# Designs tried in a protein design run: designed miniproteins, single chains, continued (5). Part 79

Each design is a single chain, and the fold is of that chain. pLDDT is the mean over its residues in the fold that is shown.

## One batch from the design tools (miniprotein)

Design m18741
Fold by ESMFold2-Fast:
Structure m18741 (fold): chain A 94 residues (1-94)
Amino acid sequence: ASEEEIEEAKRLLESMKELAEETKRLEKSDPRSAKTLAGTMLGEAIDFAKKMNREDVAKEVEEIRREMDETGDYTKAAERVVELMEKMVEELEK
């Protein structure tokens, strides 16, 4: 990966960490907003994975979305997306 792609991934990861914390805060008081934030994170992760030609990662994010839609656990979905993005950043830095 290019230096620019690594920096983009790191910026996206930091943004996603903030969105995950906000999702956790909102899930109890405003589940609709929590769902919207988690959905946004999933969409951005899928788009980035596809841009990086990581179809394996895109499929994993789509599975997280399916589980989220089935369980309503938006915080779990958000946290799993952050973990997946952390792994992508680590792989890109190799």
Scores: mean pLDDT 85

Design m18742
Fold by ESMFold2-Fast:
Structure m18742 (fold): chain A 87 residues (1-87)
Amino acid sequence: SPLEKIIEILEETLKKVEEEKDEEKVFQIEAQAVMEIYELLSPEEAEKFVEILRESVRETREKNPDASGIELTKERLRLTIKRLREE
């Protein structure tokens, strides 16, 4: 299932982000993961993934207004993984 592979990519991305201290590298790691995920998805699946990702970004920002870019990235990855597992 593409969903199982997407969760795997996001979990590996979270591990890499947790070990990284450079915000620019964290953003590059996340961007590469998102690009890899898009390559696995049909247009319809990509639209569904984008909606889950947007909601995770929004909720993470609202709950963590003073968080660093690295902290926000970790939290939105965790939330996206959680939401995908609920599918």
Scores: mean pLDDT 84

Design m18743
Fold by ESMFold2-Fast:
Structure m18743 (fold): chain A 65 residues (1-65)
Amino acid sequence: MEATKQAAVDIEAVELEILGGRFVGREGKRYRVAYPASDEEVRRAAERFKRFGEELGFEVELEEL
């Protein structure tokens, strides 16, 4: 069950990186994502990732560059 949640978060993480998000910290169930403040699409994707991860019991922090 934890492995299934991890796989789901990992897939969403890859999609966010493709859109322009950058993971600057990963430790267990904690993620720290940086995104360019000038790109509203990447910002919305990062905020969606944070909500998705938190619903699955992960900790997600967002950082504007």
Scores: mean pLDDT 78

Design m18744
Fold by ESMFold2-Fast:
Structure m18744 (fold): chain A 60 residues (1-60)
Amino acid sequence: MERLKKQIETYRKVLELLRKNLEKMEKDPSTSQRSIEALQRALKNTEDMIKELEKRLKEL
C-alpha cells in the first residue's frame, strides 16, 4: 500500500509540472497545436494513471 501511495504522490507532482507547461504553451502564439495536443495527452494519461492507482489502492 505505501509503495502505491508514493507512486500517486509522484504522478501528482508530474501532473502539476505538466499543467504549468501547458499554461506557458497556451500563452505562446508560436506554439504548434501538435505540441499542445501532445502535452494534453501527457496530462490526460497522468490523470488516468492517478485514478487507476487510487482505484487499486481502494480495492486492495
Scores: mean pLDDT 79

Design m18745
Fold by ESMFold2-Fast:
Structure m18745 (fold): chain A 68 residues (1-68)
Amino acid sequence: MLTPEQQREVERIKERLRFHAEDLLSRGVPEEEVKETVYRSAYHVLTNHLGLPEEVARELAERIVKEL
């Protein structure tokens, strides 16, 4: 399980990515392209900034995209 600190960081990432997704959609970017962009951004932050294992980061990134 994630630590409480990691859980707070994941929630902050989700909020930022929701805002970014809404911005891209408002600019006419296709939904599928937005989802791909959000997934890549989430995976990058989860692995490189939070240091989560690749397997955990992939599952969380997929969940973030589904919850948009």
Scores: mean pLDDT 83

Design m18746
Fold by ESMFold2-Fast:
Structure m18746 (fold): chain A 61 residues (1-61)
Amino acid sequence: SLAEHAEKLYERIKSLTKDPKILKEAEEALKVALDESKSVEEKVGAILRLIGLELDLELAK
């Protein structure tokens, strides 16, 4: 469920921006969220980062 949430957030971010810097940051966070070797804490942190990026983009439009 965390992985599914992360993928949906990343998909939304890609629909809101073409900025390569933001997309790279989102890709890095998605990788952490999908990495089975990472702790639950690290995966949750990555999802919170994706939420923050998505929210920033929504507020800027």
Scores: mean pLDDT 83

Design m18747
Fold by ESMFold2-Fast:
Structure m18747 (fold): chain A 104 residues (1-104)
Amino acid sequence: LSALSPAQAALLNAGLAAYNANQFDAAIAVFQALIAQLAPTDPNKATVLHNLGLVYKKQNKFALAVAQYKAAVAILSATAPTDATVLNLIAAIKTLIAITENNM
């Protein structure tokens, strides 16, 4: 995976800190800003989309959460389908989609 720049890593950390603090609007804004900086096919974008989906899930915005999870899976499936770590992440996110859809 291409490394995040120090500025992008700081945004990821800020978004995660906001998520953990239940500052959902702040977490969404930071993750969306980071997504805008990443290439459409960058696997790091899938990680940020997954985290954005977790924020929406915590807000009970299940349809928005599922949309982010599906976008993350699409990127990961296109970039590295044979890597065991990536395959396990895809499976985990697909499980989150199923659980989240069952709560809609």
Scores: mean pLDDT 84

Design m18748
Fold by ESMFold2-Fast:
Structure m18748 (fold): chain A 103 residues (1-103)
Amino acid sequence: MEIKPGEVVAVFGGSPGPKLQPQLDKIKDEAKKKGAHVVDASSMNTVDEALEKIKEAMKKHGAKSVNLIGIDMGGSVAQGVAKKLREAGIEVSGLELIDQKHI
């Protein structure tokens, strides 16, 4: 998935433990290196809370599109957010779901 410079990248880890945190940190770092604005929507965020946080980041940075990355339990929240963003007329450039069951 291509991350565009100036884009908002929202990462959904659910409730990450010590084993999941390094993967989340790597994804966040990689997005920042590509010039994206990272929103960490992990840990106890509802779809509505994550949606508002993403909208605020887009407004703050003048971003026109959002890329969403959901990891394990965060994938369901990411899917719900993608649906709400699209319903609001916001461009979702990507939705990536990483399944932890294969590790």
Scores: mean pLDDT 75

Design m18749
Fold by ESMFold2-Fast:
Structure m18749 (fold): chain A 94 residues (1-94)
Amino acid sequence: MARELAEREIEEFTRRAIEEIREVAREESAEKALELAREYQERLLERADAFLRRAGEEGLDVSPELPLYLRKLAEEAIRRIEEAAREAVREYEE
């Protein structure tokens, strides 16, 4: 189902973002890690929109609830990225 594909794409993107943010916090600075987290939050919203456009173009059955569900997934992923950035900053600055 389109929903399961969206969940997988958002999860993979979020996992990679968290890993990179932790690396930047460790090797560069807290400010750069937080800035990178903001960039990934923006890209995550763009990916959700791109998925909806692609699903429509490919003729996949898009339920009326899918756009709202994707937005909720993106918001949850954004919160995870923010929490991971704070944790990494705390770990590598202390």
Scores: mean pLDDT 77

Design m18750
Fold by ESMFold2-Fast:
Structure m18750 (fold): chain A 95 residues (1-95)
Amino acid sequence: ALTPEQKARLELAFLEAEATLLALGAVLSQIDGDEELYKKYLEKLDEVIKRAEELYKEQGEHPEFKALLERIKELKEEIESGELAKRFKERREEL
């Protein structure tokens, strides 16, 4: 059976994967001009941030959980600034 720490680390990995998929969805929606879908992806990303904050507190503010939380928040800022969409569009045109 998994220990509580192992379960928390597994949930951390799933949250990171979910944040990445939601970010991709947000960027693609932004590039395609689907404002409604873009807002839905950002709302879902906010839920991931909330869960990551809960895990961070539950695990006694452990540095690994803080680092993930900061990465997800930075990812959201890059999405909202349009920088991530710009980089993705440039990469897509090179493929």
Scores: mean pLDDT 81

Design m18751
Fold by ESMFold2-Fast:
Structure m18751 (fold): chain A 55 residues (1-55)
Amino acid sequence: MEKPVEYYEKKAKELALENQDTLTKENAEKLILSLNPLNLEHLKAAVDAFFEALK
């Protein structure tokens, strides 16, 4: 599976912006996990990008 860290960052930002009006902590967790991060580096990048998009 050829997915760079940037892929997860981009997808996390898209999900954050698409769901910002209905976002809860539980929903944020489910959305990030729906990206299927394969390791801790991917997960951290997705989490950081998700919340950066909401600032």
Scores: mean pLDDT 75

Design m18752
Fold by ESMFold2-Fast:
Structure m18752 (fold): chain A 78 residues (1-78)
Amino acid sequence: SAAVAEALAKLRELLARREEVLAEIEEAASTLPDPAAALAAAADHLEGLAEMLAPIDPELAERLREFGRRLRERAAEV
């Protein structure tokens, strides 16, 4: 569907700017009462999305897993 194709294209564009997006997420999380929990929740959502997308786009799923892994690492450092 067009909606799915558009969503996947936007997601690939965000992942191409992974370090920038990671910094933006960390800044947003820092404004919350529990930044570590917020980053961990974001990682959980990315892992779930990767699992759902793996049969459709395994390369995108792997990039999402890597991004989630980095968020989880940052959550552990807070």
Scores: mean pLDDT 79

Design m18753
Fold by ESMFold2-Fast:
Structure m18753 (fold): chain A 96 residues (1-96)
Amino acid sequence: TKITVVVRGSNGELHVIVKADGKPIASLVVAPGEEGTLVVEGEGPIKGVEVKVTGSTLPGETATVTVSHPKAPPKSVEVHVDENGLAEEKVVELEL
């Protein structure tokens, strides 16, 4: 089983946590202006994948999180930054 998470951020640091069946299995910190890619490989009876994104950046900016798995179509979500420079807490869920 291979789970790929791609995070494209803007002018702030983003923290990404990947959970399988409610348990955290991997994490990634994406530096300002960078693209982060996290690949988790393993055999497992994973029934669901949850990707949580938090962090801070400049007001009015967005980051894109794309999650892909061989058993599900890719799912993307935009994380918007509020007027206080805090990124929205977003969860991307894949049902497997």
Scores: mean pLDDT 67

Design m18754
Fold by ESMFold2-Fast:
Structure m18754 (fold): chain A 118 residues (1-118)
Amino acid sequence: MELEKEAEEIINSSLVDLVKKMKIPNPQEVARKVVEAVEKAFLEDPELKSLTDEQKRIAVKLALYIVEKLYDKMPLDEAIEEAVRFVKEILMKHKNVTSKEELIKAAVEALKRADELA
């Protein structure tokens, strides 16, 4: 399915490549703010400290995708906050999952949520 392929591409892509593909104004600055917001959430929330480094990297990538979907629908700061909230909820639901297939399922759920806000 389209969302499954998109989620897989996001998980397998480097952060730099994802930022280059973003169709928003000033993608480098938006990426910086998203990384900062995700890092802050991971430092402040003890539940997120249980996540692996791979899950944390996936969280940043998914948050960037969600922000790109929400950018034209709400203010940037609200889009970032909403993206971090959705990614946190989905990753906490799947925190004990280490397989690539289950991580792709978690990513698809995050992407579907972003599309529902469209």
Scores: mean pLDDT 73

Design m18755
Fold by ESMFold2-Fast:
Structure m18755 (fold): chain A 93 residues (1-93)
Amino acid sequence: MEALEYLRKAAEHLEKALASTDPEEQRKHLNEAIRYLFKALEVAPEEAQPLIQKALDLLVKAGVSTDPEEQRKLLKEALEYVRKAIEVVEKIK
């Protein structure tokens, strides 16, 4: 239950980051997504942990990117890994 709540919050913030046209709002949502993914990683079943870690790795790479198109691509890819982690956790329920 906890892992699902954190993963859903992370996905919500990533979607808001992708929808935002304000750089400060985008960064705020990115930071919240990272925070929720770390919380999810601590409580997630072992099967979901590699997917959550992959999403975190992609978000770290997005954070250091100077190319807005690459950053957006990495955020979309991270969101897909979060969605896969949600599916894995839901099946274990």
Scores: mean pLDDT 84

Design m18756
Fold by ESMFold2-Fast:
Structure m18756 (fold): chain A 94 residues (1-94)
Amino acid sequence: MYESENPETQEAIRFTAAAISAIGEIEELELLIRNNAPEEERLRRVRELERSLREAVALGLSDGSIRELQEQLRELAKREPDERVRERLLELAE
């Protein structure tokens, strides 16, 4: 793959990468919760998710997609046994 300096292509690539990253981090966090991974690992993933989500929103993620991600975060919080991780997920969802 070559770097593209075309603004339209670069914007599409950045948006797609940010959106995929946010979705992937949610899926990874759900798997970590399901497998009872250490709380430190789950907190690390929440921090990565925060970064990816902020970038996706900044790059123009739609209101509908943001709402869907917020709903997924609230559902993850319901399954999260650690209070600190749960609080961070709920803060991110609001």
Scores: mean pLDDT 73

Design m18757
Fold by ESMFold2-Fast:
Structure m18757 (fold): chain A 90 residues (1-90)
Amino acid sequence: KKVEELKKKIEEYNNKMKEYQAQRDSALAEASARMGELVRAGKAGTPEQRERHWAEMRRVAAELRSQTGKYNDEINKYKKEAEKYKKEME
């Protein structure tokens, strides 16, 4: 019965981890696509257009870094909890 409770906890944490991984991957794909367009636009065009794209690139990069950090922290948290309960089952 204790083993069954620990298995349920591990499954809950694995499901949470998968949810955050999916959210992170979706956010990364969106930000990467946006960043790619901004980088390409920044290599062409006028100096004025390049300055605007540079500022926008910095903003997108900062948002991506912050969001990815949060998701990685949650994923690591649940991974450690799952491993902790897995050891307790031994």
Scores: mean pLDDT 76

Design m18758
Fold by ESMFold2-Fast:
Structure m18758 (fold): chain A 59 residues (1-59)
Amino acid sequence: SMSDLEEGRRHLQRGVRAAQDGDRETATRHFRLAARHFERAGSLDMSRVARRLADEVEG
């Protein structure tokens, strides 16, 4: 849905900001939420990118 696409974008932006601030835990949470919203929206490429970002900051 469009709401899921919008929520995914918002969480992606929040994750990027948290990562820039050095808050890896908050960044990981937001990237995982973004991935789930993108998946629900049918945006599989964006979901894959968000999952990869979560894995990078969690490690």
Scores: mean pLDDT 89

Design m18759
Fold by ESMFold2-Fast:
Structure m18759 (fold): chain A 86 residues (1-86)
Amino acid sequence: SELEERLKEIEEGLKEAEKAGVISPLEKAEAYKELGDLYYELNEPEKAKEYYKKALEILETEVPKDDPRREPLIEEIKKKLEELEK
């Protein structure tokens, strides 16, 4: 399906960008969030949670606190995680 193809594109793109050293922590967190969203759409909630947690860890530990994109993305991911956890 289109979702499964998009998932592979992001996973492959992440691996290549990490290997090349050309991905920022924010870009990596955004990519992990998108992977979480795609696994959620594919009805794989455990995988979705895994990627959301990875994105959250990067945002909290590697993205500067003064980046205006950081806090809104953290809030969005936390809301998604709350909906997926009992």
Scores: mean pLDDT 84

Design m18760
Fold by ESMFold2-Fast:
Structure m18760 (fold): chain A 93 residues (1-93)
Amino acid sequence: LVAEAEAALARLEAAIAAGDDAAFQASLAELERLVQQLYANGDVATALEVAARAVEAASPYLVSRMPSEDQEENRERAKKMIDGLRKAAEEAA
């Protein structure tokens, strides 16, 4: 599952770089399923870290598609979410 999550993260980053929204959505769906499987298997720390990395990779792409006036607030929200997920991952390890 960890190797599959790393491969899915690489596909997400490639989709973002290519501007391929369909590949982006497919990669997010795959990552969501892998995170749920890691969580169900008791690998909570890895699940939360993978989730944090997915948000970190996806958030600039999603924010860039928002109105300029909303971008700063949503960038700050993403950072807080990433920080919270990583803290939870460290506590679960």
Scores: mean pLDDT 81

Design m18761
Fold by ESMFold2-Fast:
Structure m18761 (fold): chain A 74 residues (1-74)
Amino acid sequence: MSPRIQAALAEIERLAAQLDAAQQAAVRASVDTILAYGAETGDEEALLTYLQLLVHEVRRALATGEPVPVVRFL
């Protein structure tokens, strides 16, 4: 796994730790979906982009109190 992907995952985990249990579960489900997509397609650029978008969504949830959206493909 690339250092950039590892850094994005670590940042998501750090930020998500500040959310409640339900939102932490939603973030975990989104991470699992994004990682599965990356494994299926081999598109590391898309994988990194989706992880960076999730970082942004978690930061927004912490700032606004809005729920983190669950990422789903299909």
Scores: mean pLDDT 79

Design m18762
Fold by ESMFold2-Fast:
Structure m18762 (fold): chain A 92 residues (1-92)
Amino acid sequence: MAKEAERKEGAEGARLGAEAAKEYAEKGDSKGAAEGAKAAAGAANRSPEDREAGEYALEAGKYANKAGGKEAAIGGTAASISGAGALFQAEL
């Protein structure tokens, strides 16, 4: 895999997206929070078996929703869906 794909996938990619969503949400930047949440969602989607990626995607969605605004809400929803998919394996 390319180093960029590895960095944007799995738990590390999702964690970086969640951190970005949190920082932008604290600044009141709805667009930045949405971008962070979408990045985390993308990482979780590319690694659906990785429960940590799913957990970070859900966390990013939470911060995006806290930031408010339509774009943040959309990003938060996408991250929540991706997180749920990754956590499907953690059903037990």
Scores: mean pLDDT 67

Design m18763
Fold by ESMFold2-Fast:
Structure m18763 (fold): chain A 80 residues (1-80)
Amino acid sequence: SLRERLRARAAELGFSITDEALDMIVRAAEGDEERALAILDRAIEIARARGRTTIEGRDVIEALLDDEIALLVEAVKKSI
C-alpha cells in the first residue's frame, strides 16, 4: 500500500512517521504516489532541520504549505 511505501521510505532515511502524518500525506496526494513521496521528502527535511527523527502532522502541514506557495509562484511566472 502507499502507506507502507511511505513508512519504508522514511525508515530508509532513519525516520519514523506517525499514523496522523501518514494519513495527511495519503489524503493530500489523492492516490498519487509521486506526490506522496515528494511531500514525505519535504517533511523529512523539515523534521531533520528541527533535530527530530519522527515525522509529525505539523511537518506535513509545513510541507504542504511550501508546496502550495511553490505552485502559486509557478502560476504567476506562467502568466508573464
Scores: mean pLDDT 79

Design m18764
Fold by ESMFold2-Fast:
Structure m18764 (fold): chain A 61 residues (1-61)
Amino acid sequence: SAVAEAEAARVRAAALAAGASEQLATTIGDNLLKEAAEGMSDEEVRAGADRAIAAIRARPG
């Protein structure tokens, strides 16, 4: 869905900004897309993205 694609891109951008490699950032975003394809609602996808970004920002180093 357009929401899942936008939220996956948002997570990928946050991972890259935090110093993750392109490969790792893509993997994190793809995991959210996979979860969305398994029947998550748009609101669940947004919540999942918010949790992923919070976890990325909370990680040391």
Scores: mean pLDDT 81

Design m18765
Fold by ESMFold2-Fast:
Structure m18765 (fold): chain A 96 residues (1-96)
Amino acid sequence: MREELRREMEERIERIERRIKELKENIDSMNLEELDKALEELEEMLRELRELRRKAEELGDEELVRRILEVEMDVGVVELALAVKKVVLKKELEKK
């Protein structure tokens, strides 16, 4: 069923949403290594979201496309927060 593909995509989106929420909650407690890992993970999630969005567009599912775009925006916000935190920590550690 075409609905099976939609459900699989929704599950992948929910997994990404849950992980973004976890990253958001933990930013202030992250060390430099955790920040680097989180930034790498966000880049992977963005690639997956772009793939999912293309598939949703092919299906003509406007609601799913909108949801994916909202998650892509959330990734961007979290990526900025992580990058800012990393700069601050690097400046602190530059004294070595």
Scores: mean pLDDT 83

Design m18766
Fold by ESMFold2-Fast:
Structure m18766 (fold): chain A 73 residues (1-73)
Amino acid sequence: SLEEAVELLREFARRFPGTVFDVEDPTPAAEALLKQMGYDVERLREFLEELARRLEAGAPASVFAELLKRFGV
C-alpha cells in the first residue's frame, strides 16, 4: 500500500538523514518508487534494504540510480 511505502521511506530517512527521502512529505517519492517497483511493497523494501547496505559500505550517491535501474520494472 502507499501508506506502507511512505513508512518505509520515513524509516530510511531516519537512518540516513540528508538523503532525498529526508523531506517533510515523502508521499510523492513513495508513490513514484512504488510505481517503479510494479506496486510491489516487498520489492520496495528489498530495494531500500540494498540501498542501505551499499550506503553503510560507503557507496557513492550514484548507487541510487544503479539500484533503481536494477529493481525497477
Scores: mean pLDDT 81

Design m18767
Fold by ESMFold2-Fast:
Formats: C-alpha cells, sequence, structure tokens
Structure m18767 (fold): chain A 85 residues (1-85)
C-alpha cells in the first residue's frame, strides 16, 4: 500500500500543492468514513501514477472504469476546493 508520504509526493508531482495534497489525504484517506468509493478511486489513481500505467482507473467498489485524464482532473479540482477552506 502507498504511504502518506508517497501519496502526498505523487499528488505534488501532478501539480497539487503540499497543503492541497495534505488536505485531500486527510479528507479522503485520513477520514475513512468520508467516501469509500472516492478513497478507492484515489488509491487506484496514485497506484497507476506510481507504476507508470496512466491509461484508465478502475474503481473496485463501484465497478466503474474512468479515463486517467478525467480522474486526474477530478482530484485536482477536489484538492483546489479543499484549499478554499
Amino acid sequence: ALSREEMIAILEEQGVSREQAEALYDHLLGNRRYHNAEEAKLIELLTAIASGKTEEIYNPLTGETIPYEEVVEEFRKKAEELEKE
């Protein structure tokens, strides 16, 4: 499994600020009751980025397959929203 430090580093490499990356981690992965489907999607995205497989993201909780570019844009916007207080 990816550590907190690895997840934050990957998000920063995708253009997310450290503050946004920490907020996103704490909101989605640190608070496991927020949204399990979003948590699973984020973990699969981070795993795909870390492994260099940037084609599609499969969410095992919903059975949904989403283009990599769309998932990246979704979480980038989510991180920006979390920075807005």
Scores: mean pLDDT 67

Design m18768
Fold by ESMFold2-Fast:
Structure m18768 (fold): chain A 80 residues (1-80)
Amino acid sequence: MEEEARRRAEEIAREVAEVYRTEGKEAAIDLAVRKARELGLSEEAIRGLEAGLRASTSAEEAYWFVFEVFYHELVEQARR
């Protein structure tokens, strides 16, 4: 459960960080928000994700931020 949530969060964080590096911050935010909506994250979590990514200064910072948000939300979903 946690291992699957972690693996999924790592994959999403990796994709978002790659887009951040190759296409820029706004494209990375668009991808992260799309993935969050597809996975049924709350509007509060999505707003936090947008704000955090907008404040990020590097692809590495974006990776860890996205990982933390998605990992937390996926673990919460699995706990229900």
Scores: mean pLDDT 83

Design m18769
Fold by ESMFold2-Fast:
Structure m18769 (fold): chain A 91 residues (1-91)
Amino acid sequence: MSEETANLIVAAYVSGVGVALDTGNEKIAEAVHKVGRLISKLAEQGKEELARKYAREVLDVLSALHNGDITPEEAVKRLEEIAKKLEEELK
Protein backbone atom coordinates (compact mmCIF):
# COMPACT_ATOMS: atom_id res chain seq x y z
CA MET A 1 0.00 0.00 0.00
CA SER A 2 1.37 3.41 -0.98
CA GLU A 3 1.59 6.32 1.50
CA GLU A 4 -1.04 8.21 -0.56
CA THR A 5 -3.49 5.27 -0.35
CA ALA A 6 -2.83 4.75 3.38
CA ASN A 7 -3.23 8.48 4.15
CA LEU A 8 -6.51 8.68 2.20
CA ILE A 9 -7.96 5.62 4.02
CA VAL A 10 -6.89 7.08 7.40
CA ALA A 11 -8.42 10.47 6.46
CA ALA A 12 -11.75 8.80 5.56
CA TYR A 13 -11.78 6.82 8.83
CA VAL A 14 -10.80 9.79 11.04
CA SER A 15 -13.42 12.01 9.34
CA GLY A 16 -16.04 9.28 9.78
CA VAL A 17 -15.28 8.92 13.50
CA GLY A 18 -15.49 12.72 13.90
CA VAL A 19 -18.87 12.88 12.14
CA ALA A 20 -20.22 9.95 14.20
CA LEU A 21 -19.15 11.71 17.42
CA ASP A 22 -20.63 15.07 16.28
CA THR A 23 -23.98 13.52 15.22
CA GLY A 24 -24.20 10.84 17.95
CA ASN A 25 -25.37 8.45 15.21
CA GLU A 26 -24.15 4.88 15.82
CA LYS A 27 -25.31 3.77 12.32
CA ILE A 28 -22.82 6.22 10.76
CA ALA A 29 -20.02 4.74 12.91
CA GLU A 30 -21.05 1.19 11.81
CA ALA A 31 -21.24 2.18 8.11
CA VAL A 32 -17.86 3.99 8.23
CA HIS A 33 -16.24 0.96 9.91
CA LYS A 34 -17.69 -1.37 7.24
CA VAL A 35 -16.56 0.74 4.24
CA GLY A 36 -13.13 1.30 5.88
CA ARG A 37 -12.59 -2.46 6.24
CA LEU A 38 -13.65 -3.12 2.61
CA ILE A 39 -11.44 -0.29 1.24
CA SER A 40 -8.45 -1.66 3.21
CA LYS A 41 -9.16 -5.15 1.80
CA LEU A 42 -9.25 -3.72 -1.74
CA ALA A 43 -5.88 -1.97 -1.20
CA GLU A 44 -4.40 -5.21 0.23
CA GLN A 45 -5.41 -6.94 -3.05
CA GLY A 46 -3.27 -4.37 -4.95
CA LYS A 47 -6.32 -2.43 -6.21
CA GLU A 48 -4.97 0.84 -4.77
CA GLU A 49 -6.49 3.13 -7.43
CA LEU A 50 -9.98 1.74 -6.65
CA ALA A 51 -9.27 1.96 -2.90
CA ARG A 52 -8.38 5.67 -3.30
CA LYS A 53 -11.49 6.28 -5.47
CA TYR A 54 -13.85 4.79 -2.86
CA ALA A 55 -12.04 6.51 0.05
CA ARG A 56 -12.67 9.83 -1.75
CA GLU A 57 -16.35 8.91 -2.23
CA VAL A 58 -16.59 8.23 1.54
CA LEU A 59 -14.95 11.62 2.28
CA ASP A 60 -17.45 13.33 -0.06
CA VAL A 61 -20.39 11.76 1.82
CA LEU A 62 -18.92 12.75 5.20
CA SER A 63 -18.22 16.30 3.97
CA ALA A 64 -21.82 16.67 2.70
CA LEU A 65 -23.15 15.43 6.07
CA HIS A 66 -20.83 17.76 8.05
CA ASN A 67 -21.94 20.75 5.92
CA GLY A 68 -25.64 19.86 6.42
CA ASP A 69 -26.20 19.09 2.71
CA ILE A 70 -27.60 15.62 3.52
CA THR A 71 -29.28 13.97 6.53
CA PRO A 72 -27.59 11.30 8.70
CA GLU A 73 -30.07 8.76 7.24
CA GLU A 74 -29.06 9.69 3.66
CA ALA A 75 -25.35 9.48 4.65
CA VAL A 76 -25.87 5.92 6.00
CA LYS A 77 -27.68 4.98 2.76
CA ARG A 78 -24.85 6.36 0.59
CA LEU A 79 -22.18 4.62 2.71
CA GLU A 80 -24.12 1.31 2.42
CA GLU A 81 -24.26 1.79 -1.39
CA ILE A 82 -20.46 2.34 -1.41
CA ALA A 83 -20.04 -0.84 0.71
CA LYS A 84 -22.09 -2.82 -1.86
CA LYS A 85 -19.91 -1.52 -4.72
CA LEU A 86 -16.77 -2.40 -2.73
CA GLU A 87 -18.04 -5.96 -2.16
CA GLU A 88 -18.57 -6.27 -5.95
CA GLU A 89 -14.98 -5.04 -6.61
CA LEU A 90 -13.61 -7.64 -4.14
CA LYS A 91 -14.99 -10.57 -6.22
Scores: mean pLDDT 80

Design m18770
Fold by ESMFold2-Fast:
Structure m18770 (fold): chain A 78 residues (1-78)
Amino acid sequence: LSDEELEREAREAIEAAEELIEEVEKEGLNASKVSAAMILLASASYLASQLSDKEKSEELLKRVKELKERLRKIIEEE
């Protein structure tokens, strides 16, 4: 994969995970949605880590960490 493809796929995975997390936050805990979000965030982390552009990699990994923290709070609280 080119850097452009890696960035695009990582962003798509992050966006999909964020949508699932938002849905869980609004509609209540759903184990399948939580699991799907975790898988998407793991994929995004892997893809972002493969980027040659360290600044873009760091930006995307920061977004992944923020979403993981949001998901962790949901799981730990309910």
Scores: mean pLDDT 82

Design m18771
Fold by ESMFold2-Fast:
Structure m18771 (fold): chain A 120 residues (1-120)
Amino acid sequence: SKVEELKKKAIEAAKNGNILEVLEYLKELSEYGPVILYFTEEGEAKVVEATDAAALAEMQAEAARRGENFTAGSPAPGFSNAKAYEASRAMLDAFLTAAARRYGKRLTWGDEDGNVRTAE
């Protein structure tokens, strides 16, 4: 499907560090529904639908096992490379902004400094 093709393209762009290309694919994906981009401890990029309760529960359970908090705009547990963390944060912030605009909804998330960010 086009959704699966866009997910694969977003993952490949994320692997290559191409933030602008990831943003473009995530923006297009947001027309089909809200999605979340995250990175595993091994640095593997994954795209899941925000309505996939099982996938979200698995991500939260993995974070809890590692003593880490998972929130929108945070990478997956164990991510310690500062450059990749910053790239992940920028991609998620841009996705949340695009999703807020697409759905006409105000979205709120915490940043790495503990500040509350909002997109509308």
Scores: mean pLDDT 54

Design m18772
Fold by ESMFold2-Fast:
Structure m18772 (fold): chain A 96 residues (1-96)
Amino acid sequence: MTKEEVEKRAAELTEKAKAQIEGSKADVIAAMKQGIASLIEEVRKAAEEEGLSQEEINRLVNHAAEAGAKGLKEVEEAAKKKEAAQKAEAERQELE
């Protein structure tokens, strides 16, 4: 498994999570965190199966964790923007 494949899988998880933000923000964020944990374990197992050195396994696992964290931050920012917009609209309606 390559760093490029790890980044692609993290990006796919991020895009899927962003598409579901309109439903339940808390559930989407929880699913994203679970997806990241699964990605890290899959990367570790795949690297071990390929017979990579412990240093290479650690490098790929760290890269998966970093890519996942970046994706989670993007999902959280997108959810925060939607929540702020919805709250502003609700407060505007209450003031009328």
Scores: mean pLDDT 77

Design m18773
Fold by ESMFold2-Fast:
Structure m18773 (fold): chain A 58 residues (1-58)
Amino acid sequence: SGKKAAEAAEKAAKEGDGAAALAAAHQSRVMYENGEGTKEEAERAEEAAREGLKRAGL
């Protein structure tokens, strides 16, 4: 579900795995577009991925 993907993106971002955070954010967006998630869930996942990429770049 979109919520599960958003949670995965947030977890990956906290662990410094920017690639995993990006993958989870993409999954959350696709789920929203397929009617299996909300726009807010996809946006949260994308925000987490942005933070994860910044942390991974350090």
Scores: mean pLDDT 79

Design m18774
Fold by ESMFold2-Fast:
Structure m18774 (fold): chain A 100 residues (1-100)
Amino acid sequence: NELYEIALKLLKETAKKLNIELDESKVKFSTLDFADGSVAIAEYKNIKAYVSKRKELVERVREAIEAVLSDEAIIYLSEIKEYDGYYGFTLVLKPEYAKK
């Protein structure tokens, strides 16, 4: 998954800058294709949203890494599509997901 690889690389770089150790095995990303079937347009999908989300994504990635590393509970990585924004299909993460 190309998107996943790019996102993971960004996470690792952010963790390194933050002096935090990232556990790859706890990182999960969902793509638009997996979460949606035929939704062509949402509230986002604008260049304006893309630019704003781009900056927010960086901060979210950083916070997610810190949360995952500080909390053994589960992956706290919300999928944020910098193009369309946020879909929220991976918003809720719990240990029950890990045992599956």
Scores: mean pLDDT 45

